# Designed miniproteins, single chains, continued (4): the designs that were tried, part 101

Each design is a single chain, and the fold is of that chain. pLDDT is the mean over its residues in the fold that is shown.

## One batch from the design tools (miniprotein)

Design m15720
Fold by ESMFold2-Fast:
Structure m15720 (fold): chain A 97 residues (1-97)
Amino acid sequence: MTYRTVAVGRKDGVSEEELKAMEKRARQAAEEIERRPDLRVVSLEFELETGPDGKQVGIMRVELESPDAEAARRGALALFAASGMELEEIRTEALPA
């Protein structure tokens, strides 16, 4: 059985340079996670958007798969911790067999 965790987070008031640094840290953490036997990083994306008040907002999206739902969830949390992004939404679902 395989589980997928999808997580989305943001950080308000980030510069383009800060976002690039956050992305670099997250990608290094993702490479380490991909070397673990029970975790796979499906996608890791970063975007810079204009918020409702005209401020720049960094957005991070991640998808991980694992045969263990908690391992997938912990992996997503580790990527957010490494990046410095603030987690807003996290969901773990069982994939169809």
Scores: mean pLDDT 83

Design m15721
Fold by ESMFold2-Fast:
Structure m15721 (fold): chain A 68 residues (1-68)
Amino acid sequence: GMTGTVSRHKGYVVFETVTDAAFGKPATHDLAFVREEDGTSYGFSRDLETGEVLRDDDVPAELRDLLA
């Protein structure tokens, strides 16, 4: 299954998604940050089984505390 939440942090809208493993794809934790001022977006993804970072769009320092 998939669970998604929306929050706000330091002028960004934060979309958080947790996806269960299915059909040969790993379980993932995905974060998308959208700056409210201009709509600039940054993505981050992590494999929940291995802890491997699958995606990091050079997420700004002020948001790095949200990267588990």
Scores: mean pLDDT 81

Design m15722
Fold by ESMFold2-Fast:
Structure m15722 (fold): chain A 57 residues (1-57)
Amino acid sequence: MSEEEKEKELREMLEEALRLAEEGRYDEARQIVDEAMKKFNVPGEELDRMGVRMAVE
């Protein structure tokens, strides 16, 4: 899988999670973040860098 393809898919998932968090749907946002972490084996530090984990807590 190319790095560009990986970044695109990950970004789309995190963007959806951020949108849900902004709507106050934190449970659903957290579920998407958790799924992205499992699928791409992304550590919490990487999500913190993207600002997503701080948004969804």
Scores: mean pLDDT 68

Design m15723
Fold by ESMFold2-Fast:
Structure m15723 (fold): chain A 80 residues (1-80)
Amino acid sequence: KEKLLEEARELIEKAKKYLEEGDYEKAIEYSEKSRKLAEESGDWETMSEGYGIQGEGYEKMGDMEKAREYYEIAKEIYEK
């Protein structure tokens, strides 16, 4: 269980690096992988962060509808 938390955190950190480097597709991919592991481990903080990065990735690619969708999900998780 601790291993899943560590893996989710590592993946989210890689997603952030891809976002900063301009590789938005990989940022979204790694955020999605992190979210899945965070969901299995109950780490709502990392899940919310993952959705936020996906939102930023879509926003940077010009997909404002997808960005809005993912930002709303991140906000809902914060309220839990």
Scores: mean pLDDT 81

Design m15724
Fold by ESMFold2-Fast:
Structure m15724 (fold): chain A 62 residues (1-62)
Amino acid sequence: SSLIQRLQESSDLLEKSSQQNRESAEKAKQKGDTELAETLENGSKTLEEQSRRFREEAQRLQ
């Protein structure tokens, strides 16, 4: 269904954004920017949780 496709696309976009934030957080940690790293990690976790929910919903609807 079109709903499944929208959920998959949204999940993919959120996952990509989460991965970008994690990579940025890792670089911040290596440079000693701990507060920036924590902010980026928190953001990535939120995006990953939303991506997971959409992915699981899409799988349930198949």
Scores: mean pLDDT 87

Design m15725
Fold by ESMFold2-Fast:
Structure m15725 (fold): chain A 74 residues (1-74)
Amino acid sequence: SHSDELLKEMRRLAEEIRKMVADGAPRAEIEAQVARFGELARQLFADPDATPEQRAEALRLIQEVIALRDEVEA
């Protein structure tokens, strides 16, 4: 489904962002990936076919990415 594809990409981007933060990648590059992640999240929550389980996982990934972003802004 569309939500399955979005969630798969969100998982991939969250992992990529985590690695970038761990490796000390430039803030501008991290912000670009965070913006892309936010766009995928917006699309998933706009999908009426998204299951409660998919929405819950997306929310967990959003919280994770926000925490990672806060680390580079601190």
Scores: mean pLDDT 86

Design m15726
Fold by ESMFold2-Fast:
Structure m15726 (fold): chain A 57 residues (1-57)
Amino acid sequence: MPPAVEPTPVQREVAEKLRRIGDGIDEGLRVKRELLAQGASEEEAMEAMKKKTREGS
């Protein structure tokens, strides 16, 4: 654990919220990568990513 970080309660809350938002984005990107790996078109992968981001963010 790095000793130089002294987060305030507000900083911890913001970090948690940002992590949740980042998780939603990462999930959308993961779906896109999986579809591309399965041989789906870029258009299909982008549409799936958009739908997942809208639903799961």
Scores: mean pLDDT 70

Design m15727
Fold by ESMFold2-Fast:
Structure m15727 (fold): chain A 71 residues (1-71)
Amino acid sequence: MSEFERLKEEVARLLGENAPRALTPQEIAERLGVSRGTVTRALNELVKEGAIEKLVDEEGRTLYRLKPEPA
């Protein structure tokens, strides 16, 4: 597996472990020990794949979390 694909798996797993909480790219980067830019790229790809959702809070911060399970 490429390093980037492994990072996508680690990001998805971290979001799953923290579900239903949303995490910032910076928090994910700090927890995984990788750059924020790399994490943001992985998050964008996961959103494109429909695995996670992107949110913006009242402070304008971008957050990401696992998509809620359909009822």
Scores: mean pLDDT 78

Design m15728
Fold by ESMFold2-Fast:
Structure m15728 (fold): chain A 71 residues (1-71)
Amino acid sequence: DIVAQTLKVMALTYESKGNTKMAEKLKELAKKAENGADPEEIIKETKELLTKEGKPESGEQLAQSLRDALS
């Protein structure tokens, strides 16, 4: 699952920068994707998470990348 793999990579990046709370939330979203959650819902939740953390541009770019990969 490309969505789950992308979220896991992002979680590792945030973990390496010391943002353990963001990493944990991204890991939970990756687990939901692996367990058969709707990819569009996961993408939406990821955008909302990044927007709340003050990174709306990163959220939009990631969401578009994930949607393109699902096409």
Scores: mean pLDDT 74

Design m15729
Fold by ESMFold2-Fast:
Structure m15729 (fold): chain A 89 residues (1-89)
Amino acid sequence: MEHIKKAKELEKEGKLEEAAEEYKKAAEEYEKKGKYLEAAEAYKKAAELLAEKKGKDHPEAKEAQKKAIELEIEDGIKKLVEAVETVLK
C-alpha cells in the first residue's frame, strides 16, 4: 500500500505528524477491506508517532490508540464467533 510506504519515508525524515496521517489513511483502507489486524497495526503506529510529537495524553493520540484496540477486539470477536459456529454444528 502506497500510504504505508509514504508513512515510513516521512517517519525516517522525522516528519512524525505527516507520517501519522499516512498511517491513518492506510488503516482506513485496511478497515474498508475487512483487514482489521492490519488496520489496527497502522492505527497503533499512528498513535505512537502522535504521542511522541504531541504527548501520549493528546486527544488525537488517544483516539488512534482507541481505534487500534477496537479493531483488535473486533477481529478477536469475529474469530471467536466463527469458531463457536463451527463447533456447535
Scores: mean pLDDT 80

Design m15730
Fold by ESMFold2-Fast:
Structure m15730 (fold): chain A 88 residues (1-88)
Amino acid sequence: AAPLETGDPEIDALVREALRLALEAIRAGAEAGNRKALLLGIAAALQAIGAAFQARLARERGDEEGLAKARETAERALELAREGLELA
């Protein structure tokens, strides 16, 4: 079982892509000695994980507004991961 799967395919896709790019930003930033890229990658990974938990709780509670906010958090995580990777 994937512990970060929310049961929402769109949020799951956003979280997976954000984590993938965040890990790339962390690796590239660490290898290049680029602290800003590394920190943005870490921030993106934490936000993606937070979005997955938020979406899971919203689904369990039938909270459509909470699910929409979780999606926005996942989209923000993806944006931060892309910024980190671009700087690396």
Scores: mean pLDDT 84

Design m15731
Fold by ESMFold2-Fast:
Structure m15731 (fold): chain A 61 residues (1-61)
Amino acid sequence: SARDESLETLADNIVDSALAWKLSREQALALARTFARAMGLSEEEIEELVRRVDEKLAAAE
């Protein structure tokens, strides 16, 4: 869906930024939550975004 595609793109952008800025996993997940809340995402969408970011960071190690 368009929403799933948007969350995937957002997760990729957050992961790219986290790796470029050498953020810890904790910092990257906090950034994802803060950014999603600022964008007006629902709590369900925030947790889905955080899950996607966490999985991508684990795969990048």
Scores: mean pLDDT 84

Design m15732
Fold by ESMFold2-Fast:
Structure m15732 (fold): chain A 73 residues (1-73)
Amino acid sequence: GEELLKEAERKVAEAEAAVRAGDADAAIAAAREAVELAKKALDYDPLRATGLIIAAIGIAIEAGRLAGRPAVA
């Protein structure tokens, strides 16, 4: 159970690094993986898993603005 949370945390960090580097596609991909891993950990630790899902969604929204809507902000 803990391994899934640690991997999700690693993927969130990867997504944050990708946003910082301006790589929106990589950030979205990492954020999607983080959500999938955290969802699998919901039965183990629902509070930590939910927090990771929220963080990953926030990163994906930011990355989407960079890649999908750069002229709009």
Scores: mean pLDDT 80

Design m15733
Fold by ESMFold2-Fast:
Structure m15733 (fold): chain A 67 residues (1-67)
Amino acid sequence: MSRSVALAVAGKLLAAAGDSERAIELAEEVAKLGDKEGALEVLETVIEKSKDEELKKKAEELKKEIE
């Protein structure tokens, strides 16, 4: 499994567990590794699962930068 895929999976799991800050950090790393699709999946999970409006906004802004 590639490093970016592993980090994207970890990011989605962290987002689902409520650790949105770490999930966003992993999405940034995944995007830097060139895996835009994996990064977007992590950010979409944060937007869907997070109860923190500031973290949702940060994820939405980062998603726009990657797209």
Scores: mean pLDDT 80

Design m15734
Fold by ESMFold2-Fast:
Structure m15734 (fold): chain A 76 residues (1-76)
Amino acid sequence: TEADELVQRGRELYAQGDYEGAVREYVRAGELYERQGDYNRAAAVYERASFVAWQGGDEELARELRERADELQGLA
């Protein structure tokens, strides 16, 4: 799916050390999973994006993405 392609792109960017790019693609994937009602995959991708944002030094974005993931796990 388009969301799965975005997750793959995020992984490739992360492997290259592009943390900002990886977070961008993971967030897009999470939004698509949410639109599909796949809250389990959305939560997992936002958790990944949160960790990558933290590694990139964006603690505020990391916290926001972790909170979003936690909320979605309550819906799964």
Scores: mean pLDDT 87

Design m15735
Fold by ESMFold2-Fast:
Structure m15735 (fold): chain A 78 residues (1-78)
Amino acid sequence: MDELIEKGLEYLKKGQEAFENKDYEKAAEYFDKAAEYFKKAGDNEGAARALYGEAEALRKLGKYEEAEKKREEAKKLL
């Protein structure tokens, strides 16, 4: 449990750092990994946070439809 949350937080941080550096492709990948770990841990709030980050990164890449799907997925977890 704790190890999965720890990995989720690590990837969430990497996603945020990549996003700040405007590496939106890596940001989306890291946020996706974070969401996977939080889902495995049953941390719906953590997963939603990661999915919102992924949606924003996808939006920056012009992948608007994919971004909206990730936002909808995040809303369902809350």
Scores: mean pLDDT 87

Design m15736
Fold by ESMFold2-Fast:
Structure m15736 (fold): chain A 57 residues (1-57)
Amino acid sequence: GGAEALAALRAAGRRARAAAAQMHGVSEDELIELARRATGPLAAGIAAGARAMAEMV
């Protein structure tokens, strides 16, 4: 259902964060701190993307 899809998207966001940390050569702890400052915009972007994908189906 929709709640499961949202949970999956949140999990995908966490994986993207871990991948970004490795790409930038920083620790995940450091990237998590940086991500906290951008958490709202990132979460909003993920939600908007999910809604756009749902509209396409």
Scores: mean pLDDT 66

Design m15737
Fold by ESMFold2-Fast:
Structure m15737 (fold): chain A 71 residues (1-71)
Amino acid sequence: SEEELLEKIKKAEKEIKEAEKKLEEAKKALKETPEDDREALLAAIADILKAIGDIIKAKIELEKAKKELEE
């Protein structure tokens, strides 16, 4: 149904925006972390990688829903 696909698109767009904000926060945390705090640096890097993965996943879901809507 068109309504279901539009809901999926809206959800995926929201997830992309949330993940992009999280990525920005993680990048800022990494930049503000002292170079001698290895645990904090690794945690910030892990958060960056997770946010990137979340963005990619949400973009894939968005493109799939858009393609189904066009077909």
Scores: mean pLDDT 84

Design m15738
Fold by ESMFold2-Fast:
Structure m15738 (fold): chain A 81 residues (1-81)
Amino acid sequence: MEEARELAARARELAAAGRLAEAAELHAEALALAAGLSEEQRRRLVELGRRAGEALDDPERAAALAAELERLLAEAKAEAE
């Protein structure tokens, strides 16, 4: 919990500095930790987060990546149970 919150706070600082891809990466890592994902699932989520940040000038691609991230989190939670 605490580590995930720390990563989320750092992601916000990076976003404020205009470093959006790095912010998206840390935010995805924070979400993965909060959700209790495996290392493999965490790496995939972080990769998708980074790509979403890079695609901010392409709203359709950003939306598609966000939907994939949400789907991955739902699948990971179902499997963890």
Scores: mean pLDDT 69

Design m15739
Fold by ESMFold2-Fast:
Structure m15739 (fold): chain A 66 residues (1-66)
Amino acid sequence: MKYNEEALELEIEASLLYMEASILKLIAEKYKKKGDEEKAKEYEKEAEEKREEADRLLEKAREIEE
Protein backbone atom coordinates (compact mmCIF):
# COMPACT_ATOMS: atom_id res chain seq x y z
CA MET A 1 0.00 0.00 0.00
CA LYS A 2 1.12 3.54 -0.68
CA TYR A 3 -0.19 6.76 0.83
CA ASN A 4 1.08 9.94 -0.72
CA GLU A 5 0.18 13.36 0.66
CA GLU A 6 -2.33 14.21 -2.08
CA ALA A 7 -4.30 10.97 -1.70
CA LEU A 8 -4.38 11.39 2.08
CA GLU A 9 -5.67 14.97 1.81
CA LEU A 10 -8.45 13.91 -0.59
CA GLU A 11 -9.49 11.05 1.73
CA ILE A 12 -9.59 13.40 4.74
CA GLU A 13 -11.62 15.97 2.79
CA ALA A 14 -14.06 13.28 1.63
CA SER A 15 -14.46 12.00 5.21
CA LEU A 16 -15.26 15.50 6.46
CA LEU A 17 -17.82 15.99 3.68
CA TYR A 18 -19.48 12.65 4.54
CA MET A 19 -19.71 13.77 8.17
CA GLU A 20 -21.24 17.10 7.11
CA ALA A 21 -23.76 15.28 4.90
CA SER A 22 -24.78 13.04 7.82
CA ILE A 23 -25.25 16.03 10.12
CA LEU A 24 -27.31 17.87 7.49
CA LYS A 25 -29.57 14.82 7.10
CA LEU A 26 -30.16 14.75 10.86
CA ILE A 27 -31.02 18.46 10.79
CA ALA A 28 -33.43 17.84 7.90
CA GLU A 29 -35.17 15.09 9.90
CA LYS A 30 -35.61 17.47 12.85
CA TYR A 31 -37.22 20.08 10.60
CA LYS A 32 -39.54 17.43 9.13
CA LYS A 33 -40.68 16.53 12.66
CA LYS A 34 -41.39 20.21 13.32
CA GLY A 35 -43.41 20.43 10.10
CA ASP A 36 -40.95 22.77 8.38
CA GLU A 37 -40.87 20.92 5.06
CA GLU A 38 -39.19 23.80 3.22
CA LYS A 39 -36.13 23.85 5.49
CA ALA A 40 -36.04 20.06 5.60
CA LYS A 41 -35.86 19.97 1.79
CA GLU A 42 -33.07 22.57 1.72
CA TYR A 43 -30.94 20.62 4.21
CA GLU A 44 -31.57 17.34 2.35
CA LYS A 45 -30.37 18.96 -0.88
CA GLU A 46 -27.22 20.27 0.84
CA ALA A 47 -26.57 16.83 2.33
CA GLU A 48 -26.79 15.18 -1.09
CA GLU A 49 -24.48 17.79 -2.63
CA LYS A 50 -21.88 17.23 0.10
CA ARG A 51 -22.13 13.46 -0.30
CA GLU A 52 -21.70 13.68 -4.08
CA GLU A 53 -18.62 15.89 -3.65
CA ALA A 54 -17.19 13.43 -1.12
CA ASP A 55 -17.72 10.55 -3.56
CA ARG A 56 -15.82 12.44 -6.27
CA LEU A 57 -12.89 13.18 -3.96
CA LEU A 58 -12.72 9.58 -2.73
CA GLU A 59 -12.67 8.36 -6.34
CA LYS A 60 -9.76 10.68 -7.16
CA ALA A 61 -7.88 9.50 -4.07
CA ARG A 62 -8.26 5.89 -5.17
CA GLU A 63 -6.88 6.73 -8.62
CA ILE A 64 -3.79 8.31 -7.04
CA GLU A 65 -3.25 5.30 -4.71
CA GLU A 66 -3.50 2.83 -7.59
Scores: mean pLDDT 81

Design m15740
Fold by ESMFold2-Fast:
Structure m15740 (fold): chain A 56 residues (1-56)
Amino acid sequence: MEAERKKLVEELEELAKVANPSLAAEAKTIIENADKMSIETIKRAVEWLRAQIAAL
């Protein structure tokens, strides 16, 4: 995995640990498919998950 993709996946994993079960499940699906996704798609997922957690 490229260094940037690895860092984004690690960030998703950390965010998933503090997310509610529904958000954690969504993040897990993205992590499992990260190698099939563009860097931009993973970045958007990180931003989305951060926003959802911040709203709670």
Scores: mean pLDDT 78

Design m15741
Fold by ESMFold2-Fast:
Structure m15741 (fold): chain A 61 residues (1-61)
Amino acid sequence: SRRDEILTELLKLAIEAKEKNLPKELIEEIMQVASDVVRGRLSVEEAEERLRELKEKIEKY
């Protein structure tokens, strides 16, 4: 499902952030988004927007 694809991408992003030694707060933000998706607190559309923003933020490091 699209939800599972988003969760996979969030996990990959968290791994990338950890590998790059990015701030703990950024890794916690990624994990919070994943948690909110799992708990149904974010729609698929909202989760896609948050994933895009997180990817852009990480690419700037």
Scores: mean pLDDT 85

Design m15742
Fold by ESMFold2-Fast:
Structure m15742 (fold): chain A 92 residues (1-92)
Amino acid sequence: DVELGEAWFNLGLWFLSKGLPEAAIVAYKRAAELLKELDPKLYAEALTNLGEAYLKLGKPEEAIEAYEKALELDPSNEKAKENLEKAKELKE
């Protein structure tokens, strides 16, 4: 259900806005699972935001994986591309 996936995606945005990245990760993972075959664009956005949540937790390896998956779905996603470079620098 796309609407349920959108609800989890929006919940993830809310958790990030409140400084709760661990809760945001759970919400974005659920959004990604629901949207994977139903809405590829929103699925890519969920993966991009999942990467951002991982970076906020100091998990650059997990962030890199999420951003690379987002870019496989949408190579034109500038935000995922810029954040991927940032995550790779933090992995040093």
Scores: mean pLDDT 86

Design m15743
Fold by ESMFold2-Fast:
Structure m15743 (fold): chain A 99 residues (1-99)
Amino acid sequence: VSLAQTYLGQGDYEQAALYAEKDLELDPDSARAWTVLGEAYMKLGDYEKAIEYFEKALKLDPDNVKALEGLAKAYEKLGDFEKAEKYRQKLKEIKEKLE
């Protein structure tokens, strides 16, 4: 368990972001670290940065459930309901295929 994930679980979102960035310095292809950054920025209210980081995670792992859910929520928070529904639909299709 990375320190980034630990801080995210404890509600210290600034520290979660800091340690996720450090994880990415060691492994920039970590979809998990990009997802933690997205979740941290969602909690900090920076939905535009959250979208950027979730899109990075999704490029590395196209079926990443947390990244797809994060994108849907972030776009909803920005009032882009069309894009939010797009990512919810993709998430539903992935969940139906894996169950």
Scores: mean pLDDT 83

Design m15744
Fold by ESMFold2-Fast:
Structure m15744 (fold): chain A 96 residues (1-96)
Amino acid sequence: SPELERHVAAAEEYTAKANQLSAEVDKLLAGDPEEAREPVAEAYRQLIDAYGNAVDHYRRAARLADPETAEVFRRKADELSKKAQEAYRLYQEALR
């Protein structure tokens, strides 16, 4: 359906954005820790938000898909959810 296709496209765009933000976090963490504190915190917030949006769109896509395709989208959502949880843990550690 057009609704299913829109949710998949949105999930893929947010996943791509999350991958770019993850690379930006890695670059910031390789720099000066004192100067990186505020930029890395903001990058983590955006990364967590991008993962969350991708998860929501894959879960919406799963509800619109056939059972076999829905399972693929649920697995993608679960993997991105785990990445969001790990990003949140690292965000908390970076603020200590």
Scores: mean pLDDT 89

Design m15745
Fold by ESMFold2-Fast:
Structure m15745 (fold): chain A 85 residues (1-85)
Amino acid sequence: SKIEELLRKAEEYLEKARELLEKGDEEKAKEYIKKALDLLSELTNLQKLPKEAVEKLKQALLDLANGDLKGALENVERALEILKK
């Protein structure tokens, strides 16, 4: 389904963001987190996805804005856990 395809693509973007955060590449990580958020926001508007995943990714972007790479990584990993359930 389109929903499953969008979820898989968002998960792929978040896995790339995790790898980039582990390397300290904040700008590229932010790009992939935003791409995942854009896809997931479409699904939350349809009430087909847990809002918690979107909230964790918004927090990850705030963490990056504050220079908190570790917090951003933890929030991306938590969003991935929610999506894989």
Scores: mean pLDDT 82

Design m15746
Fold by ESMFold2-Fast:
Structure m15746 (fold): chain A 63 residues (1-63)
Amino acid sequence: AAEEFAEAMKGKSLGQAVVLALRFADEHGLTPEQRTELLRAAADYAAGKITPEELKERVESLL
């Protein structure tokens, strides 16, 4: 799940990243707090602030 999400995020714009993150949060039953953290991780990744490996680790911490 986390690995597949991180792979799907590669090359996405911020808007595309947000849509994917919201879909992932809904599909995995994340709480509002977990969803907020996922959106932050997705935005940081889209902005080039974190690596795909760091994104995967952040997503795994929410599952």
Scores: mean pLDDT 81

Design m15747
Fold by ESMFold2-Fast:
Structure m15747 (fold): chain A 102 residues (1-102)
Amino acid sequence: SNDERAKELLEKAEKLIEEAEKEKDPEKKLKLLKEALILLQEALRLATDPELLERIRELSERLLELAMKLLKETKDKKLILEAIGLALSAIGLIYDAELKLA
């Protein structure tokens, strides 16, 4: 089912977020978070179960927190802009997941 595929994508996204939480290099952290974002976007498109939508919201909130932390960890303008874009995308996922839950 679509929800089974969404669950598998969420498990992969969670592992990437956990790896990003442990990563010290800002560029590697950004790469992990970008990969997690793509998986969360696909999971949101597929998910219909409220439990999966709540999990997408929770992981998107963690992604947002890590993107905001990147802004503190780097002085590189390119990394700052990428982290802002990632944060905005994560806010959009939180919003869309809440709309699907309503």
Scores: mean pLDDT 90

Design m15748
Fold by ESMFold2-Fast:
Structure m15748 (fold): chain A 57 residues (1-57)
Amino acid sequence: SEAEERLRRLILEGAKREGLSEEVAEQAFQRALELGKKFGISMEEIARRLEAEIAAA
């Protein structure tokens, strides 16, 4: 979906800023999907929160 693709891009962007590998970015993306499903949080909501974390770094 569009929201999932946006989230994947945000995570990859964040990983690059932190000097982390693409594999770590993929793992973080999968964890975000899992947490969203577990807590009933939309992919849009997760992406927004990640944007805030990236902006704070």
Scores: mean pLDDT 76

Design m15749
Fold by ESMFold2-Fast:
Structure m15749 (fold): chain A 68 residues (1-68)
Amino acid sequence: GALEQLQKIKKELEQDPNISATLVGDTTLVISTSLSPEQQIGLALQLLGDYPNLSVSLNGDTITISAK
């Protein structure tokens, strides 16, 4: 299900040293970044476009991806 997709996203994002992604249970990926606000918005929009079946939210310096 969503877990395999979230694990793949985590591995891809963690290639960037400015990004740390943590799995919470089987349904949620919490992304913490040291990116600028503009870059974080860009990343959130990219994730929303690439994974329309997932929920993406941006809260301060944290992006949360969860299964719908």
Scores: mean pLDDT 81

Design m15750
Fold by ESMFold2-Fast:
Structure m15750 (fold): chain A 85 residues (1-85)
Amino acid sequence: SLNATFTITSSDEIPKGTGTGTLDDNRVFTGTFTLEDGTVVPARLELINEKEGILTLGDRKYSVKLTATVDGDHLTITISDVKLL
């Protein structure tokens, strides 16, 4: 498993925030998402491919586009184009 963070830069569906957790060998991130107001919710991100995933925050699911970068042992994911499922 890789230590991972994700950020949502802007979206009509989700306020800006940061996710922190781990990415497993099945390309599933599990962790928490912290909103700018300090609210923390459970987070899960299933990576479909290099550009797309399914993000679950609490009880809500979203289709997302993403970019990923590796810096040492840490994976950073930037999420964009969020659509409620």
Scores: mean pLDDT 80

Design m15751
Fold by ESMFold2-Fast:
Structure m15751 (fold): chain A 104 residues (1-104)
Amino acid sequence: AKAVALALVEFSRKLSRKEIAEAAKKALEALGFKILQETDTEVVAEGPDGTRVSVTGLDNGSMLVNASADDAEKAEEVAREVARRIAEELGVEIKELKTIVTER
């Protein structure tokens, strides 16, 4: 992947790291991603096009989404879409979403 997008996500209510990881697995599977690794706090997945995503639940109830893709726009789109789908799975709203994109 040529670019990495990091999305830091704050939800409308406080969530546990495990709730975030469980919802991330379901959302990523629904998006057609293959789960490569899962723990109580992190899920790593790969899409059919080689796009890599990791989702980490943070101790403050926030979530970090890391997406690696062929270009910056695609990496950011994937990170935002994954965050949105996780919020839908959890039945919560996204209060704040900040993205940082780095090209390699």
Scores: mean pLDDT 86

Design m15752
Fold by ESMFold2-Fast:
Structure m15752 (fold): chain A 55 residues (1-55)
Amino acid sequence: LREEIKKAAEEYQKALDKAVEAIKNGDFDGYRKANKELVEAYKKLQELREKALAE
């Protein structure tokens, strides 16, 4: 669980960086894909955190 939370947080950060880079480059398709990955990573991270808090 701890390692999964760490990996999920890293995936979230990478997706965020990718979205920012796409915006800077005017890459609309890249931004849309990165934004979708960002949402998925956030949901996974949130679910893992809830499970960790529930003992």
Scores: mean pLDDT 78

Design m15753
Fold by ESMFold2-Fast:
Structure m15753 (fold): chain A 64 residues (1-64)
Amino acid sequence: NDNAAFEMMADMAVGLAELLNKLLGSQYEPLKKELEALKQQGVASKERVEKILRELQAEAEAYT
């Protein structure tokens, strides 16, 4: 359950960073790379992934 929830959060965060890169000119590329590395590290990175996801969601809401 925790692993599945973590993977969904990480995938959403990577997807949002990729979308924002395409819309806003690649400024989220370092963050996308960090998220991919955090996803590989697994659930120990959960808090950081969750924080980044919330920041990306707030950014996306400003443009949609």
Scores: mean pLDDT 78

Design m15754
Fold by ESMFold2-Fast:
Structure m15754 (fold): chain A 80 residues (1-80)
Amino acid sequence: MEEIREEAKKLIDEAVKALEEGNVSYAQKLADKARELLEKIPDDVELLRRLATVYQQLGRIDEARELFEKAAALEKARRA
């Protein structure tokens, strides 16, 4: 389980780097792989938020919104 979380984090970090370098197509592929991995593990608020930011920068607004809403709901549950 930790291995899947670490792999998802690495894919998100690489997607952010790809976006900074202007490689939008590669960033999109990395983001989609990271999302698949996050579905296999317990929810991680920080990783969901980071992935949502990547989708937002990719212009994939619906995916970004879903991930931000999920992260916000999890954060509220932890605080309340």
Scores: mean pLDDT 82

Design m15755
Fold by ESMFold2-Fast:
Structure m15755 (fold): chain A 58 residues (1-58)
Amino acid sequence: MLTGAELIKKAQELAKKSSAENPSEEAKKLAIEHAKKYHGASEEDAEKGLVDGLKADE
């Protein structure tokens, strides 16, 4: 099972590959969308998971 930190890391790699203008902002957006698809969560739930995953990686 993927942890929030692992899911965020994959989203960051996707953002880099996409050559986004704002990689950090795009990484967050991609992580939220990926969490919604992967976990079937709401946007708010996905955003909370993103923040929690980043804290866990610290």
Scores: mean pLDDT 60

Design m15756
Fold by ESMFold2-Fast:
Structure m15756 (fold): chain A 58 residues (1-58)
Amino acid sequence: GAAEIERLGRELIAQKERGQVDPALLAELQRLLGVELSESDSIDEIEDLIVRAVIRLG
């Protein structure tokens, strides 16, 4: 749901800011969003995807 995507997305952004990304978190968020995600994606790109998904789901 929207809350789960928001929570996982915030954690992914925090991990990217720390320079350590959990591949399992990336894979789970990718499954929930239904789009391909990469460790090389920018924080801005990830934020945009999360915001759009949260708006779409309510």
Scores: mean pLDDT 79

Design m15757
Fold by ESMFold2-Fast:
Structure m15757 (fold): chain A 81 residues (1-81)
Amino acid sequence: VSRRQQARDRAQSIRDDARRQLDQLVSGSVDDIRNVGRRSLSDLARLGFRYPDAGDDMTQAMRDVGRDTQDAIQRQQQLQS
């Protein structure tokens, strides 16, 4: 059990939690979706600062969260018409 493995597992948990929250916001506002994305990205950035050896893993997780957030925003905008 390495510290890098712990960082990777925590990043995955943050991403999974973000995705679950975004799914629950299907009828929410674009601002609510942006708030979930911002919180998750902040959590990942802090994790990356604490575990610099996992920087590439954190960057990938941040890109994934950013993508999921943008996809949720696009879906919400389409529903607004």
Scores: mean pLDDT 78

